# Ledger of designs, part 109: designed miniproteins, single chains, continued (2)

Each design is a single chain, and the fold is of that chain. pLDDT is the mean over its residues in the fold that is shown.

## One batch from the design tools (miniprotein)

Design m7793
Fold by ESMFold2-Fast:
Structure m7793 (fold): chain A 71 residues (1-71)
Amino acid sequence: MVEEMLALTAAYYLKQGKVDEAAKALNLSPEEREFMRQAVAEGKDPKEALLEAARRAGHSERLIENLEKYL
């Protein structure tokens, strides 16, 4: 349940173009947010960058599945 709400919130911000707010919704560290910023600057899809950052941060598979569903 909490993982679904976190994923929905992050997906909502990402769809609004608010990449930093999406990352903060998942409690990503400054290091993971820097990774996302670099990936997006290199032309990666912000959706894929968020998914990779969440995996790197050690978020549960359930959170990742919900992110993939709502992104």
Scores: mean pLDDT 81

Design m7794
Fold by ESMFold2-Fast:
Structure m7794 (fold): chain A 57 residues (1-57)
Amino acid sequence: KLTSGDVARELGIGRSVASRILRGVRRREPLSAFAPLLERYGLDLLKLLQVVSRALK
């Protein structure tokens, strides 16, 4: 099971931001909900999709 620390490390972001992303992913939020975070923190879309895949296991 992925933790906020795992997501933060993989995406290179703060743990609080990682926690928000992980929660949204587990709640099946649409990709558009993450667009502001992707832009603000320069997140790699491919890495985000990999985290989504692993979080939904």
Scores: mean pLDDT 73

Design m7795
Fold by ESMFold2-Fast:
Structure m7795 (fold): chain A 112 residues (1-112)
Amino acid sequence: SKAEEALRLLGEALRIVDELLRVMEATHNPPKELREEFLRLRVELGDLYMEFEEALASGKPDEEIREIGRRALEVLDRLIDFAEKYFGDDPEVQELVERLREIKARLREVLE
């Protein structure tokens, strides 16, 4: 179903965000404030993934599931903007951001 595909795409996005965090910590050693801000966005995305999974498993209406997905898209936008703003010169970050943009486009299409 479209909702199952959206959940899969959110899981893929979360894995790429985890890769971004590893690259940032390993290669850039960012200031505490930047690291904490990125971790906050990562936690927010993880919470939305769980909320989406629970809503799907409990048979919530499509409108409610779709709304959770839209909130996840907003967090993905903030994560992409953050990575480009602070680490956009890193080719590895650029590659991960491109993958996130592709997932975002597919997720948006699935959510309609």
Scores: mean pLDDT 88

Design m7796
Fold by ESMFold2-Fast:
Structure m7796 (fold): chain A 55 residues (1-55)
Amino acid sequence: SVLDEIYAAVRAHRDDPVALAKAIHAIQEKHNLTPEETGRLVAEAIARVRAEEAA
């Protein structure tokens, strides 16, 4: 799913915000997502990564 791709990008580029931004932009273009849809998916992926880090 698109969320799984975004989640993988967030995990891979946790400490590199420039690389993360490029990866997210590429996923947005590949799947023809709106900025609003992309923002929601990124927020969900970041929340999941943060929950895993807190566990």
Scores: mean pLDDT 81

Design m7797
Fold by ESMFold2-Fast:
Structure m7797 (fold): chain A 61 residues (1-61)
Amino acid sequence: MEVSLSEIVEEIKRKYGINVSQSQVSLAQTLTLSELVKKGISEDLAIKIYDTIEELYKESK
């Protein structure tokens, strides 16, 4: 099952209190952490986005 970009955005907001765009989440699905940082997304934010995506996909089994 695919997790929607909106669900990932809401989970990040719930968990960290941070507002991220769906575009930033979409980039995190296709790019590595270092590539996200090169795109102007801070390392801390990129890790939070990436970790949330991974956790949601792993949790669903």
Scores: mean pLDDT 76

Design m7798
Fold by ESMFold2-Fast:
Structure m7798 (fold): chain A 100 residues (1-100)
Amino acid sequence: SMTALQKRAVAEFSKVVSSEELKEIEAILDAYERKIREAQTPEELERHLNEMVRRMNELAARAARTMSEEQRTELEKVVNLVFNQLEIEVNDRKDKLIAS
């Protein structure tokens, strides 16, 4: 579920980003969880996913600027983990919309 993904994403990011950056991540996840859940078409889903991914990547790039090489490696692992899980959730929801 998107709610479970959101909770896991927050927990994983809390290990690698500052509390201020984590608050921004939570705000992005909260905004797009609702939009993805309420999307009525595959096209609307893809739009919300792309906007969320863009905002998350911009935040990750900003965070990385103040990080050590080791911290950047850990951030990249968390970003990949979250994006892979997000892709699975969105594809599942997209399939249900197409089947409807």
Scores: mean pLDDT 82

Design m7799
Fold by ESMFold2-Fast:
Structure m7799 (fold): chain A 76 residues (1-76)
Amino acid sequence: MKLEELKKEIEKLLKEFLELFSSDPKKAEEIVREIEGLIEEMKKLSKTEEEKQEVIELTNKVIQEIQKAYLAKQAA
């Protein structure tokens, strides 16, 4: 239950980050900090190999999307 709630919140915040990144970079940075906190909480709650793998995959997805946003900004 709590892991699924954290995953949904992280996915929601990632969408907000991508929407705000171009228009409000300060708020986007605050969202990144919030996402990092939720990922750390999710890591602490993961106990099985499947749960740990899900956290790793979600973390990698978040990192990739944030990196893509920064690279797109540098290219412009």
Scores: mean pLDDT 80

Design m7800
Fold by ESMFold2-Fast:
Structure m7800 (fold): chain A 67 residues (1-67)
Amino acid sequence: AMPSYEESKKLVAEGIARLMLKRGEINEEQAKKFKEEMTKSDEKLQEGIARLAELTGAENRAGAAAV
């Protein structure tokens, strides 16, 4: 059973919003709006993916700087 394209989009958007919320970059209301926007717009989804990559990159740099 493979999720539909729309279902996959929602899962990715939810994951990104959840990570940003957990890191304190956005609040719960913003996370909900951002998730909804990403599921409705491919541009917003790409923006979310780029933001996730930036966050992951920043965390790796912070880890290296701490050592």
Scores: mean pLDDT 70

Design m7801
Fold by ESMFold2-Fast:
Structure m7801 (fold): chain A 67 residues (1-67)
Amino acid sequence: SLDLLREAAARTVALANQVSPELGAEAQARADEAIALAKESMDSMIEGGGIIAELYAEALARLRAQA
């Protein structure tokens, strides 16, 4: 659902902000694009979900690299 995608995006941006404000801003911009894409069609919703998952994985990898 679009609401679940928005919630996942918000959590992803919060995680990215723990790395740096710069990464958080980039994650927010890409998440906004993914949500806009998801609004176009059901196929685009799958793609949007994939983008959010990728952003989350990147934020986690960067947090691990800073540990």
Scores: mean pLDDT 80

Design m7802
Fold by ESMFold2-Fast:
Structure m7802 (fold): chain A 68 residues (1-68)
Amino acid sequence: SMLEKKIEMLKKARDAVINYVKKQIEKAKETLPPEEAEKVIQMLNDYLKSTLKRFDEEIKKLEEELKK
């Protein structure tokens, strides 16, 4: 169904965002001074938290619709 494909796509996009943020955190730790790295890591973690919340809310809505 189109709903199942959309849920799968959102789950893959969610995983891609997690992987992207993890790579950016590693890069910040390796390339930036400690104080600047800490600020960038905080921003990335805040972005990840907000973005995952939106993905989880949308996935939940679609999973509830699929059960109807």
Scores: mean pLDDT 87

Design m7803
Fold by ESMFold2-Fast:
Parts: C-alpha cells; sequence; structure tokens
Structure m7803 (fold): chain A 69 residues (1-69)
C-alpha cells in the first residue's frame, strides 16, 4: 500500500533500520486508513518539542500504532 511505503520511507530518514523494522511489524496489523493516520501523526510529531529526540520519536510512533490496533 502507498501509505505504508510513504510512512516507512519517512521513518527511515529519522530512525535506525532496527527501529523501522519494529514499527513495520506493528503497522502490518493496521488498515490503510490507520497507517495514513499514523503517517499524519508522525508528521505532526516533527513540530512537537516532546518528540525532539529520536528515542522519544520512536516511542511516540510505537505508542500511537498500539492505540490504533
Amino acid sequence: DSAKQQLLDFLRTILSDSQVKEIEKLISKLSSSQVQQLLDFANQMLFDPSYRDKDSFFQGIIDRAKELI
């Protein structure tokens, strides 16, 4: 799905390969619309000071993905 590919490509610009693989496992359980919601959330996180470090960004994505399942 286009949304999944866009999300994974975006995440690869910020996160390590191992972090992206962990997120990919979670998004395999999401619908295309939920993946789009996660992509929109990830873009919003770039402007949120709470997610400025990579580990907080990674954890925020994981937590949001789990909420969508």
Scores: mean pLDDT 82

Design m7804
Fold by ESMFold2-Fast:
Structure m7804 (fold): chain A 84 residues (1-84)
Amino acid sequence: MKKLTPEEARKKLLEALDNPEVQELLSRLIDAYEKAKSGEITPEEFLEEVERIRKELAKILNVDESSITPLVLFEAAEEYRKRK
């Protein structure tokens, strides 16, 4: 898999926002964040879910896992939230 810069990874992820599999993973991230904010899950469980989602997105986009940083992931989730 190719390692992308954060900007390249962000662009590729944003271009994939119409992909239902990507939408499901970003929705799962948003749900996990809301559960962590309400105290339904621990911060540790939230971070584990973020890592799982990051790895699944990297697989879908066929990029190195290190290309999908937590920052790139959260920026894409915010963009998705604003559009849907």
Scores: mean pLDDT 79

Design m7805
Fold by ESMFold2-Fast:
Structure m7805 (fold): chain A 70 residues (1-70)
Amino acid sequence: SSARQELLRAIGEVLSAIGDVLDAERELKRLKENGADQESIRAAEERVREARERLRRARDAFDAAVQRLD
């Protein structure tokens, strides 16, 4: 069904978004541990923020897809 296909796509997007958050947080930690310049750290912090926002939107879409399974 369309609702089932939407749910499966939403699950895939949540998993992908979790991966992006973990990668962005790992890179930020690496830059801080290596004493990178402040511009590089700020750019990495922005990437973490963007990744977390993507995850939030992915979770919202997942919740909406679950509600459509009626």
Scores: mean pLDDT 88

Design m7806
Fold by ESMFold2-Fast:
Structure m7806 (fold): chain A 74 residues (1-74)
Amino acid sequence: SAEDLIAQIEALLNSGLPADEVVRRIAALLQAAGVARPDIARIASLVREAMEAKTEAERQQYIAQVKALIQRAF
């Protein structure tokens, strides 16, 4: 489900792994879930922005956009 996928993505975002590794693993999860390539590319870009965010508020805004896109893709 979209909710299960979002939970897995949030776990990766909070894993402490390097940004490149988080982006790669999330892209793989989205591909396995059958998300379209353009949507994967857009979500991957937002995940990178979340990982590079300078403030928690900025990070949460990118995470909210990722969640909205995943819910829309399902």
Scores: mean pLDDT 87

Design m7807
Fold by ESMFold2-Fast:
Structure m7807 (fold): chain A 77 residues (1-77)
Amino acid sequence: TDAAIEEEARRAVTGFLLGVEMAIQGVSPEEVKRIAETLEVTDELHQELVAKMGLSDEQVQAMIDTIAEYERKQLAA
């Protein structure tokens, strides 16, 4: 469903933002691997990352919409 595609896109955006934040904080490759093995993508994590990176809700939604549109087009092709 469209809602499922948007949820996947939201998770992808959250993962991307987490990766950027870890790089900014100087997390080592070993620590990144450990975090990835225990990663829980939650609404709380998403909100924390958006706030910490100073992104607007509109900017985040645009990223989600872009990924979701790509997924929809792939499904329709």
Scores: mean pLDDT 73

Design m7808
Fold by ESMFold2-Fast:
Structure m7808 (fold): chain A 100 residues (1-100)
Amino acid sequence: MEELEKFKKLGYETLQRFDELLEKAKDHPEIRESILKAIDLFNEKASEYYKELQKSKDPERKKKIVEEFETQANKILELMERAVEEGKPIDLEEVEKILS
């Protein structure tokens, strides 16, 4: 499988899930704002991974980048879902730790 295409698909699907969570939080400004900030952090990290994928000629390195991105995306989605369910803003320090 083309790793760059898998990365793009993962990013697109993750952003769609973020949009669904923003809609669920529409009546909760503090939660919505924390989700938007988490999306910004995720997009910064995604940009870094995209640049690494374009520069790398090592198939194993590319695979690890995609696997790491998928793991980070899933953890952030889980954190966002919990924030919406509990009615509490996302812990941005936890987001930064996931993306480290």
Scores: mean pLDDT 86

Design m7809
Fold by ESMFold2-Fast:
Structure m7809 (fold): chain A 88 residues (1-88)
Amino acid sequence: SAAAEEAKRKAAEEQVKKLLNELQDEFLEIEKEMGYTPEAYERKLELVDRLTARVKKEIADNQDLLDAVLRELEGIKATLEARLAKLG
Protein backbone atom coordinates (compact mmCIF):
# COMPACT_ATOMS: atom_id res chain seq x y z
CA SER A 1 0.00 0.00 0.00
CA ALA A 2 2.55 2.63 1.13
CA ALA A 3 5.06 1.48 -1.53
CA ALA A 4 2.35 1.62 -4.23
CA GLU A 5 1.29 5.15 -3.18
CA GLU A 6 4.95 6.30 -3.17
CA ALA A 7 5.51 4.84 -6.67
CA LYS A 8 2.31 6.54 -7.91
CA ARG A 9 3.39 9.90 -6.41
CA LYS A 10 6.88 9.58 -7.98
CA ALA A 11 5.34 8.75 -11.38
CA ALA A 12 3.00 11.77 -11.13
CA GLU A 13 5.94 14.06 -10.16
CA GLU A 14 7.98 12.79 -13.16
CA GLN A 15 4.98 13.33 -15.48
CA VAL A 16 4.61 16.92 -14.17
CA LYS A 17 8.34 17.56 -14.69
CA LYS A 18 8.08 16.24 -18.28
CA LEU A 19 5.02 18.42 -19.03
CA LEU A 20 6.69 21.56 -17.62
CA ASN A 21 9.89 20.84 -19.61
CA GLU A 22 7.79 20.37 -22.78
CA LEU A 23 6.07 23.73 -22.09
CA GLN A 24 9.48 25.46 -21.79
CA ASP A 25 10.67 23.79 -25.03
CA GLU A 26 7.52 25.05 -26.82
CA PHE A 27 8.17 28.57 -25.42
CA LEU A 28 11.72 28.48 -26.86
CA GLU A 29 10.37 27.47 -30.30
CA ILE A 30 7.78 30.31 -30.18
CA GLU A 31 10.56 32.78 -29.22
CA LYS A 32 12.74 31.46 -32.08
CA GLU A 33 9.92 31.90 -34.66
CA MET A 34 7.99 34.93 -33.30
CA GLY A 35 10.39 36.68 -30.91
CA TYR A 36 8.90 38.66 -27.99
CA THR A 37 5.81 39.96 -29.84
CA PRO A 38 2.22 40.25 -28.52
CA GLU A 39 1.30 37.27 -30.75
CA ALA A 40 4.13 35.20 -29.17
CA TYR A 41 2.86 35.96 -25.63
CA GLU A 42 -0.75 35.19 -26.63
CA ARG A 43 0.43 31.83 -28.08
CA LYS A 44 2.35 31.06 -24.84
CA LEU A 45 -0.76 31.93 -22.75
CA GLU A 46 -2.84 29.48 -24.85
CA LEU A 47 -0.25 26.76 -24.12
CA VAL A 48 -0.38 27.48 -20.36
CA ASP A 49 -4.22 27.28 -20.40
CA ARG A 50 -4.12 23.96 -22.30
CA LEU A 51 -1.52 22.51 -19.91
CA THR A 52 -3.58 23.71 -16.90
CA ALA A 53 -6.63 21.81 -18.23
CA ARG A 54 -4.51 18.70 -18.92
CA VAL A 55 -2.90 18.74 -15.45
CA LYS A 56 -6.33 19.07 -13.75
CA LYS A 57 -7.45 15.94 -15.65
CA GLU A 58 -4.29 13.80 -15.35
CA ILE A 59 -3.24 14.42 -11.69
CA ALA A 60 -6.64 15.14 -10.06
CA ASP A 61 -6.03 12.27 -7.57
CA ASN A 62 -2.98 14.01 -5.98
CA GLN A 63 -4.33 17.28 -4.54
CA ASP A 64 -1.00 18.55 -3.06
CA LEU A 65 0.88 18.01 -6.33
CA LEU A 66 -2.02 19.48 -8.35
CA ASP A 67 -2.13 22.61 -6.13
CA ALA A 68 1.67 23.07 -6.42
CA VAL A 69 1.64 22.70 -10.24
CA LEU A 70 -1.36 25.02 -10.62
CA ARG A 71 0.47 27.68 -8.53
CA GLU A 72 3.53 27.34 -10.81
CA LEU A 73 1.40 27.59 -13.97
CA GLU A 74 -0.48 30.63 -12.55
CA GLY A 75 2.92 32.27 -11.86
CA ILE A 76 4.02 31.63 -15.46
CA LYS A 77 0.67 33.00 -16.72
CA ALA A 78 0.98 36.15 -14.56
CA THR A 79 4.50 36.79 -15.91
CA LEU A 80 3.33 36.37 -19.52
CA GLU A 81 0.29 38.64 -18.97
CA ALA A 82 2.55 41.32 -17.41
CA ARG A 83 4.93 41.11 -20.40
CA LEU A 84 2.01 41.32 -22.86
CA ALA A 85 0.54 44.34 -20.99
CA LYS A 86 3.91 46.16 -21.16
CA LEU A 87 3.87 45.83 -24.98
CA GLY A 88 0.57 47.82 -25.10
Scores: mean pLDDT 86

Design m7810
Fold by ESMFold2-Fast:
Structure m7810 (fold): chain A 62 residues (1-62)
Amino acid sequence: SLEEAIKFATESLTIAGNYVDQLIKARKEAGDDQELFNKQDEELSKEASEQQKQLQQSFNKQ
């Protein structure tokens, strides 16, 4: 339904926004340590991806 589509889009955008905010913080905290930043980015990307998958599954199991 349209309502479900809007809810999905809103929650998906929220996950994306939280990822970006955390990524910016990780960059600042890592400073010149590119390896530390890469590791943090990998973990944040995985977390965001898993949240998106859970959201998709919640809408697709009907």
Scores: mean pLDDT 83

Design m7811
Fold by ESMFold2-Fast:
Structure m7811 (fold): chain A 72 residues (1-72)
Amino acid sequence: VDEVLEKVLEAIKKVLPELAAEARSIADILELFEQGRISKEEAIKALEAALPVADEAMKKAIELAIKFLKEK
């Protein structure tokens, strides 16, 4: 579980390296988007990069976040 979270955060960091300290969760990525600090495209790219390394519960959360962003 902890190893999966670490891999997810590493995948996000590769897409958003300058925001690595702030983008520590799916909720943080959505907050950065709502604050206008990242684009919708950047947020979706970071979440999609996390999908292959996420567990089933995290995949559901990521898929919901991507769906939310695509509707914006």
Scores: mean pLDDT 75

Design m7812
Fold by ESMFold2-Fast:
Structure m7812 (fold): chain A 65 residues (1-65)
Amino acid sequence: PVYFYAAQRAYNRLKAKGLSTRDAWKAAMEVAKEVEKWYRENPNITPEEFEKKVDELADKKAAEL
């Protein structure tokens, strides 16, 4: 669930930023992998911190394009 939720949230945010479906999907999958790793290392995070981390990583990926 963590991976899929992060991927969906990142994809929606990246699409809203104007990325193509292909670029948004590729970036969202990378964000989801990073978020899953971070969550495994920090399992006691709040839902708000989780969402903030997804958004930060998605914004960073968009800026790298």
Scores: mean pLDDT 83

Design m7813
Fold by ESMFold2-Fast:
Structure m7813 (fold): chain A 94 residues (1-94)
Amino acid sequence: MSVLEQLEELKEQLEATPEDRIATILHLGFELLGLWQSTKNPSEEEKELIIEILELLIRRLEAHIARSTDPRLRATLEEFRDAFRRKKEEIEAS
C-alpha cells in the first residue's frame, strides 16, 4: 500500500469515528505522525493530505474539549491538541 493510500484510509477512518471515541481519535493521530516520520521524501500531495488530517484531528479534539466537564481530561486533551497544532505548523513550514 502506498503512503498516499494509507493517508486516505486514515482520513476515512477518522471521519467515520464518532467524536466521543477519543482513544480511537488519538490512536489515529499517532498513526498519522508515525507515517509522517517513516516517509523518506514526502510529496507536496502527501504533505497537503497530512495537514488536512491534522486539521480534522484538531477539530475533533476541540469539539471533545468543549463538551468535557472533567478539568483533568480537558487539560490532557488540550496538550494533545497543541502538540498536533505544532506538528501541523512544522509541516506547513517545510
Scores: mean pLDDT 84

Design m7814
Fold by ESMFold2-Fast:
Formats: sequence, structure tokens, C-alpha cells
Structure m7814 (fold): chain A 69 residues (1-69)
Amino acid sequence: DEVVRRARDLTYTILRMMGISDDLARELVDRYDPEIRREVERLRREGRSDLEVIGTTAFRIAMRIKEEL
């Protein structure tokens, strides 16, 4: 799924911009993969555009990860 892949990529980029290392950022994106997929599915059901789904998912998951660090 291209939208899920792009949401994962953007989540990784945001984590890197927050100062999280490459290895840890990749591990966190993999750990949160089920949450990323659920958020993508939820936003798609609401009829949002692919760009909105990708951006909203990435920001929400990155903020969730920050809270749990």
C-alpha cells in the first residue's frame, strides 16, 4: 500500500528531525506499524485525500512516539 509506505517514510523523517537516531527511528516506525495502518484506514474511511492521510498519520504517530519515549 503506497499510502501506508509514504506515511511510514514521513513518520521516519519527522523522528529524524526530532533528533532520534536512524536505527531507533526505523525500529520505532516498525513497532508502530499497526498504529500507522489503523490511522491510515480511519482517515481513508472519512474520505480524506491521500496527502491529508499521509501528513495527519505521520504527525499523530510521531507525537504519540514522543509521548512514550
Scores: mean pLDDT 87

Design m7815
Fold by ESMFold2-Fast:
Structure m7815 (fold): chain A 57 residues (1-57)
Amino acid sequence: MRTAVATAPSPLTGPDELELRAGERVEIVEEVDENVALVRLADGREGLVPKSFLEVI
């Protein structure tokens, strides 16, 4: 199981993007491509997030 932390506060606008707060922990479910990962929040929500917003811990 790979955990990451959001590095920037961003209300991502878009139907496929997940809104994250800086310092929010997420689980990386799948790396979709070089720039985007599918992540899961603690509440069970899943969505696409730019990898540039994530720091693996």
Scores: mean pLDDT 69

Design m7816
Fold by ESMFold2-Fast:
Structure m7816 (fold): chain A 86 residues (1-86)
Amino acid sequence: GSLLEQARRLLEEIRRLYEEAKKLKETYGEEAKPELEKILFEAEVLLGMARIILGVAKIIGEDTSELEEILREMEELVEKMKKLLE
């Protein structure tokens, strides 16, 4: 329902942020670092929101299987963004 739709929108936003981060790193290399840090911060905020959505779904007793899959994909994208800063 609405919680799952919200989580899917957050995942799509994190996917967009990751693609933007890749382009910035590819174009500007080390000079992209301040902008990559901002993008990573935004992605971590969205991931935090997704964790709250999952927590709410668990409390109200909804099936969380799709939400847990979405959250795993978000976590993987955030890890990839962190590696762009290394």
Scores: mean pLDDT 88

Design m7817
Fold by ESMFold2-Fast:
Structure m7817 (fold): chain A 83 residues (1-83)
Amino acid sequence: SAVEKGLEAVKKVAELLKKSGFDDLAKQMEEEGTIAAEKGLLQGLADAALMAARKLKSAGKDEEAKELEEIARELREIAERVA
């Protein structure tokens, strides 16, 4: 389901942010992202993941940023298929 995929994406994004030292942003993603996922707002989650990726890239975390960009792309593709 869209909710299940959104919740898994939130968990993965938060883990990547936490591993990169962005604990406050990871907590915000867990709190706000979980609500968005439960509502099926996958496009909003994709946009949030892309913003997080840009922050990681500016901090020199290029590999983690790339993983977030891939998660965002998958969420966008799912959102477009259920529209």
Scores: mean pLDDT 82

Design m7818
Fold by ESMFold2-Fast:
Structure m7818 (fold): chain A 84 residues (1-84)
Amino acid sequence: MEELAERAKEAVRALLSPDPEERAKAAKEVVRLSKEIAELGEGAEEALRELLELANEVAGSPDLEVSIAATMAAMGVSVELRSL
């Protein structure tokens, strides 16, 4: 669990990348890892809540493209959290 959560947090931080390709890849990775975290069950709720908080922080970026990518990632995390 901890390793997946840390990888997902790294992917959220990658949403700050100035490269649009890296941002798109990072957004997909956040959603993918959120699904894997949800499937593990134990500790998933806490890990997904921390990811959602981090993604919402990045969504506050003054860069509109970063904000949009982070908002989409946060929505994906929220869907997985609700599925628990």
Scores: mean pLDDT 80

Design m7819
Fold by ESMFold2-Fast:
Structure m7819 (fold): chain A 81 residues (1-81)
Amino acid sequence: SDEEKRRKIVEEFMKKVYELIEKAYKEVSKEDFQKFVEFVQKKVDEFRELVQKKAPVSEIEKKAKEIISEIEKKLKELLEK
């Protein structure tokens, strides 16, 4: 049950990350896209480490939401240039 819940959170998280990368690729400059991808990779690595350590489902869910918000904010900053 907890393993299934973690899997679903990871799937939803990665889906949202992919959608944000796709949007950035279409809408930001090549230079800003590289900076965005580097930022996203660091955040995804932090999330992956938490999942691999089998952190509580509630912590993984909270961290996923926090990271998505950070990525969305970074994309918004790059789009408003």
Scores: mean pLDDT 86

Design m7820
Fold by ESMFold2-Fast:
Structure m7820 (fold): chain A 97 residues (1-97)
Amino acid sequence: STAAELESLLDRDLSEEEQKELSLELFDKMLEILLKKGVLTEEEVEKLKKEAEEAIENNKDSEFLVKLGEKLKKKGVTDEEIKEIMEEIYKELKEKL
């Protein structure tokens, strides 16, 4: 499961700063993929990047992910497409770490 793989990656012996940096990179990669697929506009990506940064600083990253997921579902993105995006992000991050 993609969620368990991401949770395992975040459960590494990382500092609080490293965990926040990893979360920022995860959100940036997710938004870039959504922009490339035409799901989000450049304006929406800029706004969501700012919201993601604020959410991470306030330890509300899970709440941000829920809101993002709801927005994507309203745009017609399926749970399977979200899974594929998360798997792509996990693969890229695993190769860098």
Scores: mean pLDDT 73

Design m7821
Fold by ESMFold2-Fast:
Structure m7821 (fold): chain A 87 residues (1-87)
Amino acid sequence: HMTIEEESEQEIYEVNGKKVIKRKQKRTITYDDGSTLEIEFKTDAVKLTKELGDEIGKRILEAMDEARKNKKPVKLTIEVKIEPPPP
């Protein structure tokens, strides 16, 4: 059994007359053996692409392995800049 804590922030601002939504999500996972993993996601997009999901998954697995081996809190920060589709 593991415990997951999530914190999310949404920031809305205007750039060059266009509305931009920035999202920040922080997730802390505590495993049964006391290992912890903190993941921070920063993105300006509402939806995740498959490529982005795959990269995030890989980083999470690496961080999980590190947390388990070291029995110490591990912090992983992922910043995602999704290019807007061409006009």
Scores: mean pLDDT 61

Design m7822
Fold by ESMFold2-Fast:
Order: C-alpha cells, then sequence, then structure tokens
Structure m7822 (fold): chain A 89 residues (1-89)
C-alpha cells in the first residue's frame, strides 16, 4: 500500500506543477492516474487515503484553464469522494 500512496502523491505533485504551467493535457493525465490509484485504494478498503487523494486532485483541478478537462477531472474526483465518504459510515 505505501507504494500506491507514494505513486498517488507523485501524480498529485506533477498535476499541480502542470496546472501552474498551464499544461492542461499533462495535468489531465496525472489527475487520471491519481484518481485511478485512489480507486484502487478504495477497492482495498483504504477510504481515508482515497478521500485525501481525491480532495487534492479536486483542489488542483480548479486551477486548470481548460474548462472541459477541468470539468471531467472535477466530476471524477467528486464521484470518488462521494462513494468513499459513504463507506466511512
Amino acid sequence: MEELIKEAKEHVERLREAAQAGDSETAYEHAVRALKIAQELMDKGYYEEAIKIAEEVMDVARQLPDELLRGIIELGAATLLAVAKSKLK
């Protein structure tokens, strides 16, 4: 599990760097990778870690200049957050 968490953190950091550079395509690729890892964590019962990753992806996505890619990332992150938070009840 520590390898998945490390990979997710690396993708979130590269997502943040790409967003700051205005590279929406690279930001999208790293966002998708981070959310895929968050989904894998959720499938393994690590809901709190999945929530943290999805929240960080959501926060960075708001900085993206491409409205379509931003919307897709925000929808994906929001959906994962809703499901993961429902599992913590």
Scores: mean pLDDT 83

Design m7823
Fold by ESMFold2-Fast:
Structure m7823 (fold): chain A 83 residues (1-83)
Amino acid sequence: KKVIPEEEARKRLPELIAALSDADAAVRAAAAGEIGYIAHQHPELARPAVPPLVAALSDASPAVRTQAGLALRELGELAREHL
């Protein structure tokens, strides 16, 4: 899997956070998964995604909930402030 440069992560994060609110559950699940991948490499950069990911834990789609949970695990301590 491609290593995401810090510059690309900064550009992608606002788009992915917006995609967490998409009408299509597949788009929301993919966005949560990509945020998780960015959080694994650049956890501090992914910090603004924590509140939208916490909201995604209550999503109607099981796939979205699973991906959001995995992404929050990568964020660790940063997620605790919102739980």
Scores: mean pLDDT 80

Design m7824
Fold by ESMFold2-Fast:
Structure m7824 (fold): chain A 71 residues (1-71)
Amino acid sequence: SMAEKIRELFAKQGLTLDESITDEALESVAALLNGDEKRIEQLAAIAAELAKKRNRPVMPEDIEEALKRVR
């Protein structure tokens, strides 16, 4: 699933997702990006960088900010 792929992208960066982030929310994010793997990987990279700078798990706001920056 796209949710599992997104979770694995964060896991490869040594990051966990906050429990408030549901698989349904991750599927919706992937759908907003038209299932484009490069855009999804870009989103994960941006959100991971934000979470690392804030020294915490990936939060919904990190994903929301990353969505605004994906092209």
Scores: mean pLDDT 85

Design m7825
Fold by ESMFold2-Fast:
Structure m7825 (fold): chain A 61 residues (1-61)
Amino acid sequence: SENEELLKGARKTREGLLQFLQDWADQQSQNPSLAPQAQQQLQEGEEKAEKSLKEAEEKMK
């Protein structure tokens, strides 16, 4: 269905963004002073991506 295609697109976009954030966080973690901030931003990015997917799923109920 159309809604299933939208969810697939959202999941693929989420995976790409999370990979980018993970790579960025790994680079920042080489500096101990920046590691907590990098970890926090990665967590926030994951939470936002999860929320967007849940909102899309809720609209399809």
Scores: mean pLDDT 73

Design m7826
Fold by ESMFold2-Fast:
Structure m7826 (fold): chain A 85 residues (1-85)
Amino acid sequence: SIQDLADQFLNSSSEDQVSKLEELRDAVLSVVTDPKLREELEQLFDSLITFAQSIKDLNIDPSNPWVRTTLRNTLEGILAVVQES
C-alpha cells in the first residue's frame, strides 16, 4: 500500500505529483508510532511537497533525470526509516 503509493508518485505527471505526495505523506504518518519520528517525517514531506510544487511552477520537465533521481532517492530513504518504526 505505502510502496504502491510511492510507485504511483514516482510515475505521476507533474500535475498529480503534489497530490500523490500528500496521499503518501498521510499514509506514512498514519503507520508511524514514534511521535518524534512522525514530526520529523512530516517536516521532510512538507519540504518535498514544496520542492515538487517549485518544479511545477518553474515548468521544469518532471521526467528530468536529476529531478526523478533526487525524488526517488529521498523517498526510498524515507521508506527505509519507516520500516524500522
Scores: mean pLDDT 77

Design m7827
Fold by ESMFold2-Fast:
Structure m7827 (fold): chain A 74 residues (1-74)
Amino acid sequence: MEKEEVKKKGLELYGKLLNPPEDPKEKIELGKGLLEAAKKIRELKLDVDEGLIEGLEREGKKLIEEGEKQLAES
């Protein structure tokens, strides 16, 4: 069940990338969620495409950096 929960959460977060938030706090939260999902997929050794995991990590880091930069410039 934990594996199914991680996959479901990852897909939900990935879907949010189709219409990403503009609010810096929401960007940071989404980015953290994407990184946590990728981390859990790797820890549980789930059969998920490596490119997809790398995509989650890349987009997660980007969203956090953008959100933190926007907050720092506020």
Scores: mean pLDDT 76

Design m7828
Fold by ESMFold2-Fast:
Formats: C-alpha cells, sequence, structure tokens
Structure m7828 (fold): chain A 75 residues (1-75)
C-alpha cells in the first residue's frame, strides 16, 4: 500500500480501538479494511507494528486495547 494509505490505516486503527476498547482483532481488521480500502493482510501488519511500538496491547482472547502511549497518540 502507499505511504498515505498506511498512515490513514494507522490512524483508523487507533481511532477505532479508542472508541471500542477491547474490540476483537477480527472485527478491528474487518472495520479498518472497509474504512481505508487496505487489504486485511496490510491491516494485520500495521496492527502488529502498533503492538511492537507499544501503542496497542492484545489479550489472550484476541481483544485489542490502547496503551497509555496509544491513547496519547490517538488524541
Amino acid sequence: MSAEQRAATRREILRLVAENPGIALGDLVERVSAATGASKADVIAVIQELIAEGLLSKSEEGRVSLTEKGRAAAA
């Protein structure tokens, strides 16, 4: 995907998780893909990157939430 599409995908992920704390990973991927036009594989890659950066956390059940750092980035 383009750099602009990647940036839009990243912002949409942070926005949706801020509005829906504990959203299931599968639901997050579907909603972001629909909103940005990015492939599900590209959305998953960006989610993994945000987790690695410490902006998102994922539970054992696959629920996604913002960290304190992620909340600051989403504002």
Scores: mean pLDDT 82

Design m7829
Fold by ESMFold2-Fast:
Structure m7829 (fold): chain A 75 residues (1-75)
Amino acid sequence: PEINAALQQLKEEHPALSEEDLALLKKYILFLYESGLSLQSILTTIKLFAENYAKDPELELKKIKALVSSYEANL
């Protein structure tokens, strides 16, 4: 519930964030969870994403895409 609530809050604060972008972020969060990160670390990552996305959305999304691609390639 906490992660879903944080993602919903992010969407409300940044309406330019698409469903595709949210799906990408959810994949990244799943990667972090499977890598053994705590709930607190994941929530901190969502907060940092929001801050970085507000500054440079294209760069932040490219970074997340690269990380998700790396995770999927190593399945």
Scores: mean pLDDT 79

